# Ledger of designs, part 16: designed miniproteins, single chains, continued (5)

Each design is a single chain, and the fold is of that chain. pLDDT is the mean over its residues in the fold that is shown.

## One batch from the design tools (miniprotein)

Design m16560
Fold by ESMFold2-Fast:
Structure m16560 (fold): chain A 66 residues (1-66)
Amino acid sequence: AEEAAREAAIKANAERTGEAAARLAREATARSPAAGEAVVRGVEASFSPEEAERVRAARDEALAAA
């Protein structure tokens, strides 16, 4: 019960942080696919794998929406 509540809070916080990173990836991808890839590569090199997964998903979503 407490573990589920803590997981939900962590997920919500990660989603807020992920939204900012996803927004950057979407913006870059809208300018060019190469710019979106550069954002993903930068996150992969400098940040956590989990954040990299979020940014990759956002990039793919932006490409699909274009």
Scores: mean pLDDT 70

Design m16561
Fold by ESMFold2-Fast:
Structure m16561 (fold): chain A 68 residues (1-68)
Amino acid sequence: SAVSGVRAVARSAGLELTDEQVRALAEVIEPHLAQGTLPPRSEFVRAAEERGVPRELAERVYDALAAA
């Protein structure tokens, strides 16, 4: 699932996320996972910020997802 994917990547990258942050980030990537892709970095970060995830944290999660 998107939730499991975000949680696994965050753990691998040494990032501590709250359950709310994991859910918010999973909601952002879920439509793109069905297509086997990630959104553009700027779009992902903006959508995560709109859901209450700090920008710096969203950027680090995106970079970890893109590297996986």
Scores: mean pLDDT 82

Design m16562
Fold by ESMFold2-Fast:
Structure m16562 (fold): chain A 57 residues (1-57)
Amino acid sequence: SAEALEYARKAAEALKAGDYAAFNRYLQKALSLDPSGEAVLALIEKETAELTEELRK
C-alpha cells in the first residue's frame, strides 16, 4: 500500500542517518501494513544502495 511505502521511505532515511531505533520502528509499521514485505524491503534496498555498496564483500 502507499502508506506502507511511505513508512519504508522513513525507515530508509532513518537507516541513512544511523538512527537504528527509528529504522526498526518504521520498518515494523511498514511490515504491519504490508505483511509480505517484498515491496517494502525492495524500496529500502533501493534507497540505501550506497550503504549496500559499502557492505560488499
Scores: mean pLDDT 75

Design m16563
Fold by ESMFold2-Fast:
Structure m16563 (fold): chain A 62 residues (1-62)
Amino acid sequence: DELKKKLEELEKEIEKLLSQENPDLKKLAEILREMSELYKKLGDEASAASYEARAEEIEKEL
C-alpha cells in the first residue's frame, strides 16, 4: 500500500527531526499536516484530526 509506505517514511522523518537538539519546527508542522492528509485518504479520521491538531499547536509557537 503506497499510502502506508509514505506514512512510514514521514514517521521516520519526524523521528529524525525530534532527535536533533534544535528541531526545525516549521518542517515538523509541514510533515504532520501531510500525515493528516494521508490518514484522511485512508479513512482514519481520528488519526487525521490528531496530526492536524499537533501541527496547529506547533504552528502557534512559530
Scores: mean pLDDT 83

Design m16564
Fold by ESMFold2-Fast:
Structure m16564 (fold): chain A 56 residues (1-56)
Amino acid sequence: SYEDIVAGIIRKELKELAPEASDEEIEKVVEELLKVRDNPQKLKELLEQAVREWLE
């Protein structure tokens, strides 16, 4: 489905940005991003927050 394709892209991008993040953490962010995908500002906020927490 379209949602599966979008989820796959988000997973790939998150794993590239934060390779040390666990698969469980990535899946949680993917789920949250999909819930608010119609709100670009909230999407950006959640993505930046998750990446900041995971980056080292």
Scores: mean pLDDT 74

Design m16565
Fold by ESMFold2-Fast:
Structure m16565 (fold): chain A 75 residues (1-75)
Amino acid sequence: SSSLQAQIAELEARIKELEKEIEELKKKMDELLEQNKNDPKKAREVVLKYTGEILRLIGEQQQLQLEIAKLKAEM
């Protein structure tokens, strides 16, 4: 139905926003690692923080993909 298609489109748009946020976090992590290349303690803290945030967003993306799959199964 057109209603289900609209819901799928909204979820796909949210996934696209999360993909952009993940790429921006990866870029920021790389920049901070370069800035802290001579400080292994700070570099480790950057990796832990940004990897944690990225994994959380990937988890949210996977949940949205599951919701899209459920909606498509109802079509």
Scores: mean pLDDT 89

Design m16566
Fold by ESMFold2-Fast:
Structure m16566 (fold): chain A 90 residues (1-90)
Amino acid sequence: SLDAVIERLFEKFDEIIEALSKVDPRIAKELEKNLEYIREVAKQDPKRGILLAGSTMGILEIYAYVANLPEEIRELIREASELALEAERL
């Protein structure tokens, strides 16, 4: 269901924030703020929330490449992007 995929997506965001906080606490804090905003948008408009989540993951993927973040963090970002894409198709 769409709700289940959205829940998994936000769980992945929390995993990314936790992992990122250990290597780049400043960016982790900024991502946490963006996630709070996206969660609120998703409550009012799930489709808009999903689109914002996907866009945020795209930006974060570019950042991870430029900042040379650990592979485990890049993999979590990729998994979140795939969940966002799956949610958009539902």
Scores: mean pLDDT 84

Design m16567
Fold by ESMFold2-Fast:
Parts: sequence; structure tokens; C-alpha cells
Structure m16567 (fold): chain A 57 residues (1-57)
Amino acid sequence: SERLRRARELVREAAEAFDRYRAGEDPEEQLRLIHRHGTEAVRLAEPIDLELQRRLG
């Protein structure tokens, strides 16, 4: 799925920002990037998350 491919890419970028945050590189900017990329990835995966929520209760 194109949505899943983009979501995975955003998760990878968020993971890279987290690594930079842990290294002490511009912590405020890294946290903003983690939040931005993380929320966008969740939004792209939302149709799958909704189906899982319906199945799991």
C-alpha cells in the first residue's frame, strides 16, 4: 500500500530524529520532528487502526 510505504518512511524519519535527540542535537527541533512525522504516520495508517480497533474491541 502506498499509504503504508509513506507511513514507514515517516516512522524511519522520526526514529532518526529520536537518535539525534538522544545524541543531544537540537533537542527541541528533534522533538518537533518526532511529533510531526509520528502523527502523520498514524494518520496515514488510520484506516488499518480503525479496523483493528473494531476487531479487538
Scores: mean pLDDT 77

Design m16568
Fold by ESMFold2-Fast:
Structure m16568 (fold): chain A 73 residues (1-73)
Amino acid sequence: SMVELAEKALKEAEKSGNKFLIAAQYLVLGRAYDEAGDLEKARHYYQKALEIAEELGNEVLAETARRHLERLG
């Protein structure tokens, strides 16, 4: 499933210690849960992506995460 693929990608990003990759993979995992209809988990991972994006000052990632959160309500 897309969720399983996204979880594997997140584990690899976490092993790298690269916060940008971790935030990007949280967005991917959020989207995978969103497409699976698990809106609470989608919101959770979009929020995690937003937190790291804001820590990094990465406005593109932060705006992307906020747009997904706004769509969820």
Scores: mean pLDDT 88

Design m16569
Fold by ESMFold2-Fast:
Structure m16569 (fold): chain A 70 residues (1-70)
Amino acid sequence: MEKKTVEVNAAKHADAADAYTGIKFEVETNGKGQWAEGEATLSNGTKKKVVAKFRATKDGVELLSGPVAV
């Protein structure tokens, strides 16, 4: 399956600009909703495994849910 690397700034979901930064996910480009795993850096510098649900389209990747800590 084809995958696309997507970087998400989760500040809008975490309610703090520095809460999660530069989260990278690998998302399949088949247009179906899917969960992808990534790594988030918290404001204190701690790294945390997170998951988010995406849907890839011809024009990009849409964040449907998350990111949520595993």
Scores: mean pLDDT 64

Design m16570
Fold by ESMFold2-Fast:
Order: C-alpha cells, then sequence, then structure tokens
Structure m16570 (fold): chain A 82 residues (1-82)
C-alpha cells in the first residue's frame, strides 16, 4: 500500500542520514590522525546510541552536531588555506 511505501521511504531516508553522519565522523577522525581501531570503536558506539532509548538518541544527536561543526571547521581551513 502507499502507507507502507511511505513508511519504508522514511526509514530508508533516516538510514541514509545516519550513514552520512557516521561517514563524517570517520572523515573528521581520520583528518585528526586518530588510529583506525579507535575510529571503529567510536563508530560502533554511535550506532548503539542511535538504536538506544530517548537518552541515547539525544546523546547521538548532540555528538552528530559536534562532528558536523568539526567537519565544517576542517573544510573551511582547507578551502581558505589560511
Amino acid sequence: SMAELEEKRRKLAREIVEKLDLAMLRAVMEEEGVPEEEIEREVKKMVELAKGGKEEQEEYIARVQRVWDRYAELLAREGAAR
């Protein structure tokens, strides 16, 4: 039905956004020189937070916001060559 298609589409969109957030986390940590094993540990933690309860999801959102802020700073520095 259309309702099932809409729900499936919303779920897929959410999964795509989460994958983007985790990719940004990886990119930021790689640029900062963090070892791969630590990056994988942090990614695992983020995935668990996203699947958790209200408090865990709020922590996930807060961490995602900080990652995007850090990524924006890295891009600005690279582009500006200051």
Scores: mean pLDDT 78

Design m16571
Fold by ESMFold2-Fast:
Structure m16571 (fold): chain A 80 residues (1-80)
Amino acid sequence: KEEKLDAEYEGALAAAATPLDRQLARNFYELFKKYGVEEVELELPPVTSDADAEAWRQAAVDFLNELIEKYKKEEEKKRL
């Protein structure tokens, strides 16, 4: 639900160690809302180490890319 997405976004901002992390969280939040993703409460892995932060970023990018491809396939179908 939107409330969960908003909470995850706030959590990501609070945990952001760099402006880049904050920008990534913002971009994903906006894109998820644009596609109407209600249950993208991706529990952010504990971002307390560089490895966790990088894994989180990569997982988020991969997840987002998968979501985009899924959305594109639905549009490509062009149902009635």
Scores: mean pLDDT 57

Design m16572
Fold by ESMFold2-Fast:
Parts: sequence; C-alpha cells; structure tokens
Structure m16572 (fold): chain A 61 residues (1-61)
Amino acid sequence: MERERRVEELARRIREAVRWLMETLGLPEEEALRQVAAGLVDAGEDPSLVRAAVERVREEL
C-alpha cells in the first residue's frame, strides 16, 4: 500500500520533469525519462521504485 503511493508520487515528479526537459531542451521522451530516472537514483531514491514510476509514466505519456 505505501509502496504504491510512493510510486505514484515519483511518477508525478517524473512527468513534470520530463515535460520540462522536452519543452525546454527539446529532448526526446525516452532521453528525458532516462535523465530524470538517473537523477532520482543519484539523489538517493530507491531504484526499484524509480523503475516502476518510469514504467507508469511511459504508459501515460
């Protein structure tokens, strides 16, 4: 239950960051997703939660 909520919050953050990167830097969606995911993992987020959140965002974009 807690894990699902964390994935949803990460997905929300990823969607916002990906949109910003695509609009501001002109990055393709997959490159923006990879950069945001790598940044979150580097910042100390759980890699398994980030992976699940990226998959959710990919399905919705």
Scores: mean pLDDT 80

Design m16573
Fold by ESMFold2-Fast:
Structure m16573 (fold): chain A 66 residues (1-66)
Amino acid sequence: KVEEILARIEKLVDEAIADPSKTDEYLKEIFKLGDELDKLEPSSQLVARVIGLVLRAVGDRIDAEL
């Protein structure tokens, strides 16, 4: 199940990059999945990986707005 959640997060990040107009909506869903992942596997390494994916998407959006 952890692999399924990670795969879904990766897909949402890719979709956010492909359609920046919906980035905020995809990020909200990614945060929800990240919270669920933390409950299943309370590991700093997994949490850090999820945060890394989210931060990459946020960084791309910030750079585009600058």
Scores: mean pLDDT 68

Design m16574
Fold by ESMFold2-Fast:
Structure m16574 (fold): chain A 71 residues (1-71)
Amino acid sequence: SMAENEAIARKNLEAALEALKAGDVVAALSGLHEALEVAPPRYVEPLREALRAAQAGDVETAIRLLEEALE
């Protein structure tokens, strides 16, 4: 269901956010990819932007985008 997919996406997003804060970019990228696989439409673009920022090494922007997506 969409609600189950949102819960899974949110869990993986929260795990990616914690990984970024801990300096574990590899774990964060894995979590963002897993979140994107099941993400409902409201999370897709924020997750893609956060993934691009993290891949570019812009950890601060990635953290901000993920925190904004959880609002």
Scores: mean pLDDT 84

Design m16575
Fold by ESMFold2-Fast:
Structure m16575 (fold): chain A 94 residues (1-94)
Amino acid sequence: MEPTIKLTSAQITAVGDTATVGGRVEGAEGKEVEVSVYDTAGNLIGKKVVRVDAKGNFTATIDGVKAGETYTVTVTDLETGQTSEPVTVTAQAG
């Protein structure tokens, strides 16, 4: 089945051991999604269920992310089970 969910942007800001993951998703506006963060080896660092706003914006708080490290972010639509294409992002210091 072709993915209907698209992660169009992602940004990570890390302060200490807590990171804010923000982004925009198309195809899941107003829905609950699972935001997942993976390291470059494919290990799951953390995940959070959040509600996407009417414009496609989301914000998730995830622990264990380090500033300056590169991560992969995905968004899963909890209604359909579809996962977005991954977006690679380098975490910035906040």
Scores: mean pLDDT 82

Design m16577
Fold by ESMFold2-Fast:
Structure m16577 (fold): chain A 83 residues (1-83)
Amino acid sequence: APVATVTVVLELRPGTGAEAAALAREAAASADAVRVEVRGTTLTVTIEAATEEAALAAAGAVLNALIEAGLVERVLDVRVEVR
């Protein structure tokens, strides 16, 4: 079956990587698969779901949670891919 992938790349406040990664995993828990990577101050969240709507909803939950927690300096990229 086709899957939708949304990749969110964020610049985090320094020292917040572990907190941001944990919160991103929790916020994206409804997705079929979630991969979270921290490199320095860059957080990459890759979300897979059965539909584009579901993947975007999970990505929106991640963005909202991290921004509301004050962990995000800026949004670097948001990519949507359907295969």
Scores: mean pLDDT 85

Design m16578
Fold by ESMFold2-Fast:
Structure m16578 (fold): chain A 68 residues (1-68)
Amino acid sequence: MSLEELVAELKELVEEMVEKGIISEEQAEHLLEVVEATLATLSEAQARSYVEAMIQLLRKEIEEAEKE
């Protein structure tokens, strides 16, 4: 999977979290700003690992929220 595809998946998960009421729209905007700023400082390999770790973390947050 390309870095572009990974970033797109991360954005989709953030949108899903807002729709499910897990985070606010403001929190989602802040999270995406932090991700974009972080990606600007990383190599391509580091950026891929970072986004993959974030995707895994957000998926766990969504699953835990759905169990409540």
Scores: mean pLDDT 81

Design m16579
Fold by ESMFold2-Fast:
Structure m16579 (fold): chain A 63 residues (1-63)
Amino acid sequence: SLFEKSKSIDIKTLEAARPGLTDEEIDEVIARLKAHREAVKDDPAEQELLDNVIKAIEEDRKK
């Protein structure tokens, strides 16, 4: 399911793809990462990793 795939997002794959993404694809990735973050509230380390990835993507987009 879509929710199940969002919960199991491979952060390394997303980071590797980041430089080749369009603005629309970046928006979708950020939305998926935010959804994953909400799904893993019981894992603070995973939430911190997701927050760092989201911040890095948004910062790269701003550049």
Scores: mean pLDDT 66

Design m16580
Fold by ESMFold2-Fast:
Structure m16580 (fold): chain A 61 residues (1-61)
Amino acid sequence: SEEIRRRLASPDPEERLKGAEELAKVDPKAGAVVFRHLAEDESLPEEIRKKAKEKAEELKK
């Protein structure tokens, strides 16, 4: 959706996490891919990367 795309494109790391969470509700596989990319992005704060990694692992079942 447009709202999810807007959040994922946000300069705010917290908004990007929210976008990935909303994406995971409608498409868990796509959400997991986005969380993995956020976890690997060294330009993001470490706490954001850790949260993204945890969410990606949860979605892999």
Scores: mean pLDDT 82

Design m16581
Fold by ESMFold2-Fast:
Structure m16581 (fold): chain A 54 residues (1-54)
Amino acid sequence: SITLPDGVTLVSDGDTSVTYRIDLPGRSERYRTSRIIPWLQELGKKIGKKVIVE
């Protein structure tokens, strides 16, 4: 299993795509966009799946 960052939850795991939810109360949209989403996209590249974020 892969360790996800705090506040990140796996919603669904498909053969070609994986969906995550980011629930970080008190964090800005800039933190979500500049830190968490790029990290999840790099993870998707490593595992060969499209990353979808809710």
Scores: mean pLDDT 75

Design m16582
Fold by ESMFold2-Fast:
Structure m16582 (fold): chain A 57 residues (1-57)
Amino acid sequence: MKKAIVKRDYKATSPEELDVKKGDEVEILEEVSPDWYKVKNLKTGKEGLLPKSLLEF
């Protein structure tokens, strides 16, 4: 699936990461590493990196 749901609130710890809230729907754009996706938050329209463990498909 190209979409996932955020399992918990997350605050970016670097400029490349994305702030998200629990229940936000994101689109998966790229797998950048084994542990990280580049995503678009469909609620805010912002793009950034999130840990894969944060996402439910």
Scores: mean pLDDT 81

Design m16583
Fold by ESMFold2-Fast:
Structure m16583 (fold): chain A 68 residues (1-68)
Amino acid sequence: SPYEEIMELLDKAEEAVKNGDIKTAEDYILKAVDLMAETDLTPEQAAEVRERLVKVSKLLYEKIKEKA
């Protein structure tokens, strides 16, 4: 399902952040956000996706700061 695809993209983004692959993480986040815009998620699915997106985005931001 598109919901499962979004969650998989966010999982891959988190893994990329942990590996220090900033550009790969950004690409996966953008793909997830694009799918979110094109997908009719239930309120429960939307809440879960948003929670994961916020967590991954915070991890990415911290990793970017390490290089600044």
Scores: mean pLDDT 85

Design m16584
Fold by ESMFold2-Fast:
Structure m16584 (fold): chain A 59 residues (1-59)
Amino acid sequence: MAAAEERFREALRALERGRREEAEALLEELVLERSPYREEALRLLLELSVEHLKEVVLK
């Protein structure tokens, strides 16, 4: 049984606390599970990737 909703909420809490690497791992699992949260997880992962590129390239 997929605990997709719980995992998604856990990822959001990790982001809120600045635990980005933990949140990324949780979001990747949601994408791989092809859950109803796959689309939301992909969007958040893309946003985190853009933020990372901005930090690396624009500094």
Scores: mean pLDDT 73

Design m16586
Fold by ESMFold2-Fast:
Structure m16586 (fold): chain A 70 residues (1-70)
Amino acid sequence: MEEVKKAVEELEEAIKKGDEEAAKKALRELSKVAPPHVAQAAETALEMIEAGADLKQLATEVLKAARKYI
């Protein structure tokens, strides 16, 4: 679960800075290391952000889900 915690911290920092590339990187990491339902949420959020959806809203929802595992 250290990898999940690290990815969550990276995503939080990216959201605070408005860094879309850092947020996408953290979401990709969560899609690989998080539990299945959180990984699926991260993958879906990443695809939607790449399609132009609101990064802060989607990333915040993934953070809330992932926090249950750290």
Scores: mean pLDDT 80

Design m16587
Fold by ESMFold2-Fast:
Structure m16587 (fold): chain A 61 residues (1-61)
Amino acid sequence: MELSPEAAEMLKEAEEALKAGDYERAIALLREAKRRFPEHAELFDAGIAMVEQIKAERERA
């Protein structure tokens, strides 16, 4: 799936936030990217679900 350069940049910023452990920021960035680039909504939805799952896993003992 080919992203526009702007959508790819937002995805990269969300990945950097995720690596920093800032799950809420990563989710917020992905939601904003979905809002700005609805043509890639399915990709960003998958990303949001993945970050939410990682967050839930980290909160579990």
Scores: mean pLDDT 79

Design m16588
Fold by ESMFold2-Fast:
Structure m16588 (fold): chain A 100 residues (1-100)
Amino acid sequence: MRLTPEQAELVKKIVEKASKILREEFDKVENPTSEEAVIAVATELRIVGTAIDLALQGKSEEEIKKEVAKILRDTAERVKDSYPKLAEAFEKAAEKIEKE
């Protein structure tokens, strides 16, 4: 992959902030199962890959943050019936990422 210095800094800024927010919200989930932990890690990796792809396409910070929030909300909807507290954590993370 080949990012410009500006694209790399944008990805770093968004990913570091999203990772911090997601970790803070996930830490509020009491006694998470191994499956919930794997879902959280997989979601973080998905966010990193998506941010890189969108930055390479010349997408703005706002567009990248919107897609990151969408990934979190889509994942929350998929897990809400099995893991309602994890779903709530992802929804809160999405809101905070959009608000900055």
Scores: mean pLDDT 86

Design m16589
Fold by ESMFold2-Fast:
Structure m16589 (fold): chain A 64 residues (1-64)
Amino acid sequence: SAAEIEEKKKKLKEIIEQNRKALKALQEAYNDPSLSETQKLLLQTVIGSTELVIERLEKKIEEL
C-alpha cells in the first residue's frame, strides 16, 4: 500500500541520516595526522564502504 511505501521510505531516510553522521565522524578521524599507514587504510576502507551503503539506500528510495 501507499502507506507502507511511505513508512519504508521514512525508515530508509533515517538510516541514511545515521550513516551520513557516521561518515562525517570517520572523515574527521581520517584527518588525524598521528594515524599510522595501516590505520589510514582501514579508515579509507570503512569510509568507502559507508559511502556505498548511502548510495545503495538512496537508490532504493528512488525505486520505491
Scores: mean pLDDT 89

Design m16590
Fold by ESMFold2-Fast:
Structure m16590 (fold): chain A 103 residues (1-103)
Amino acid sequence: SMEEKARKLIEEGKKAYENGDYDKAIELFEQAIKLDPNNADAYILLGEIYYKKGRYPEAVKYFEKAIKLDPNNKKAYELLAQIYRDLGDEERAKKYEEMAKKV
């Protein structure tokens, strides 16, 4: 299935990420979301890589898509809280911290 193909791409992308090959990981995760656009895990992984690269607008975009698909994804709320804290947006950081506590 397309979902099984997406899952394989995610596993390959995780290996690239662990090896520090962020560009390859991005390509693999973008292919995964193209095959399965409702895969919350792929959006989380893209958000994490963009966060590692200091590209906060892209990281936020992917984490927001992830929580829209899976509102119980605690990790996405925690990472959004961290990004807004890093940006000095204390109000949004606190809101996402509270959301993370509820899941």
Scores: mean pLDDT 87

Design m16591
Fold by ESMFold2-Fast:
Structure m16591 (fold): chain A 61 residues (1-61)
Amino acid sequence: STEAQQRRAVEDLKRSLRTQYEQGLVDEEDMERILNRAVEVGGFSPELVEELRRTIKELVS
């Protein structure tokens, strides 16, 4: 389903952001830019966008 495809995309992005942050490849500003680009092209719901933003916040706290 479309919802299942969106969930997979969100989980893939969360995994990618965590891995890159843990490896020191991105900072909070980089992750926010990545998120904003993914939102522009991915058509994520507001709830999924908030979930991704919470993930970034949790990683940097």
Scores: mean pLDDT 82

Design m16592
Fold by ESMFold2-Fast:
Structure m16592 (fold): chain A 56 residues (1-56)
Amino acid sequence: SMEKAEEFERKGREYEERGDLEKAAELYQQAAAEYIRAGDIKKAQEAGSKASELMR
């Protein structure tokens, strides 16, 4: 759902700010999956790209 996607994205951002990049990437991947379910492909791509960058 959109609400779940936004929650995962927010938590991902929090972990990123703390320097826990592995956990942040995982949360951004969960956000991307929820954005796909909600039908927001653009936000799903943005969240997925963010996760990939953090795992690089």
Scores: mean pLDDT 85

Design m16593
Fold by ESMFold2-Fast:
Structure m16593 (fold): chain A 56 residues (1-56)
Amino acid sequence: KEYEYIKEIALDVVEENKYLSEEGKESMIKALKEKGFSEEEIKEILNEVEEVLKKK
């Protein structure tokens, strides 16, 4: 369930806000930390975003 939520957030961010520059990535990490996501959860979200962008 938790990982389903994380993947959904990542895809939603990519499709609606779109991954931006390195600055955008840093802002996303900071926002996720402020929302209480763990380092592991943030890493999963970033991996999902990168996978979506690299493969479509």
Scores: mean pLDDT 64

Design m16594
Fold by ESMFold2-Fast:
Structure m16594 (fold): chain A 59 residues (1-59)
Amino acid sequence: SLEEFMKEFQKALKEHEKKTGRVPTSEEREEIIKEVGKKLGIDLSPEEAERRITLYVTR
């Protein structure tokens, strides 16, 4: 589900920030999206995922 994806995506972003001490770059963000999609069995392109993220966070 979108909520499940967003939960795992936010968790992955926080883990990245803990490891690196900074916000992910666009390339790192794209890789995080791919990893989360694989974990959840979601066949989302990075572009589609970003569109959904934008729609979710602007509500």
Scores: mean pLDDT 75

Design m16595
Fold by ESMFold2-Fast:
Parts: sequence; structure tokens; C-alpha cells
Structure m16595 (fold): chain A 58 residues (1-58)
Amino acid sequence: SAAEEARKAGREAGRAAAEGDAEKALQYGNMTAEYMSELGSGGGRAALGAGRRGADEA
């Protein structure tokens, strides 16, 4: 689902950002934005949580 993909992309973006990989962070950020456009505000909230979890995993 779009929500699942948004969370996955957000998590990868957060992880990449925490690891200092700006290129991958931007790539996954763009993917997250694409999925969020289908979900509205709910998708944004889920993506934010996933980003934080990704950063914690780095």
C-alpha cells in the first residue's frame, strides 16, 4: 500500500540522513513525498515516525 511504501521510504531516508548519505536521503525523501501525495496528512505523519526510527537504526 502507499502508506506502507511511504513508511519504508521514510525509514530509509532517516537512516541515510543519520549515516551522512545525503544523496540517498534525498532519493528516499522524494519517494516518500510521492507516496504521501496519495495519502494526505496521514501519510506525512507516518513518514515522520519512520524517519525517526531509521535514524535510530543508523
Scores: mean pLDDT 69

Design m16596
Fold by ESMFold2-Fast:
Structure m16596 (fold): chain A 55 residues (1-55)
Amino acid sequence: GPRTSELIERLRELLKKGLGVELSQAEVSELLRELGYTTQKGLEEAIKRLEELLS
């Protein structure tokens, strides 16, 4: 859905800014699936944690 796409784009930007890793939305989505972040809540928590680590 639109919200999931927005969260994936936000995560993509955080990975680029914090780790210098440029991934497409499809690549980020696949990575999240491999890591077990299959729920919207899990994705929101992962983004929040990454924002804290990059601050």
Scores: mean pLDDT 75

Design m16597
Fold by ESMFold2-Fast:
Structure m16597 (fold): chain A 88 residues (1-88)
Amino acid sequence: SNLEKLKKEAERRRQFERDVELALVDITLAIMKSILKNETDPEIQKLVEEAIKLAEELQEMIRSGAPDEVVEEKRKKLLELIKKINEK
């Protein structure tokens, strides 16, 4: 039926969106870990270490199927911290 086809398409889109987000967080982690290796400022090191921790927590929340509200709160915290790092 057409309704079952639409439901399967919606589920595939949600799975794709989650896979894309996990890939983007993985890239973010690789970048942050690279920054940390070359960073000499202790304050920036602390911010980058916190960003790594938040990104790892976000990956685990997405993988475990945590509620969208909880995932969104973690996304906002990570984005704010990345903006602070970029302003340094």
Scores: mean pLDDT 83

Design m16598
Fold by ESMFold2-Fast:
Structure m16598 (fold): chain A 60 residues (1-60)
Amino acid sequence: MEEAEKLLDEAFEKAKEDPSLAPRVIHLATLLAIYKSKPNITEEEKKDLIEEARKVVEEL
């Protein structure tokens, strides 16, 4: 949770310098929204969502 939010903040800062990154930042925001919308998210699902967020940030 905190890791994914930190990754999103980092992506937003990168997008301020380069607006072409905005689609990837939107993708990260979508992943976080999915995480927060599930009341019974499993630890496995949490890890998968965080790893997807990391991949997006690494590609930025």
Scores: mean pLDDT 73

Design m16599
Fold by ESMFold2-Fast:
Structure m16599 (fold): chain A 80 residues (1-80)
Amino acid sequence: SYIDKIKAVLTDTSLTREQKLLQLNKIVSQLIDDIKAGKLNPDEVLKELQKILSEETDPEARAYLQGIIQHIQAVKQELE
């Protein structure tokens, strides 16, 4: 669900860079809240995001995905 939302934002050609960042920040905040609440497994989310990153050729989309992955990894370390 969250992964599909992230993909939708990354592929939306009607959104500016600023609009993409705002939408991604909103989605990622909700995703992080669900991880902290125990509703989502961070390892499963990271695995799926890393797979998308490995298939992504657009440098800007890759940068967004790397940022999201780093944020989730940091949250996971805080919860360990």
Scores: mean pLDDT 84

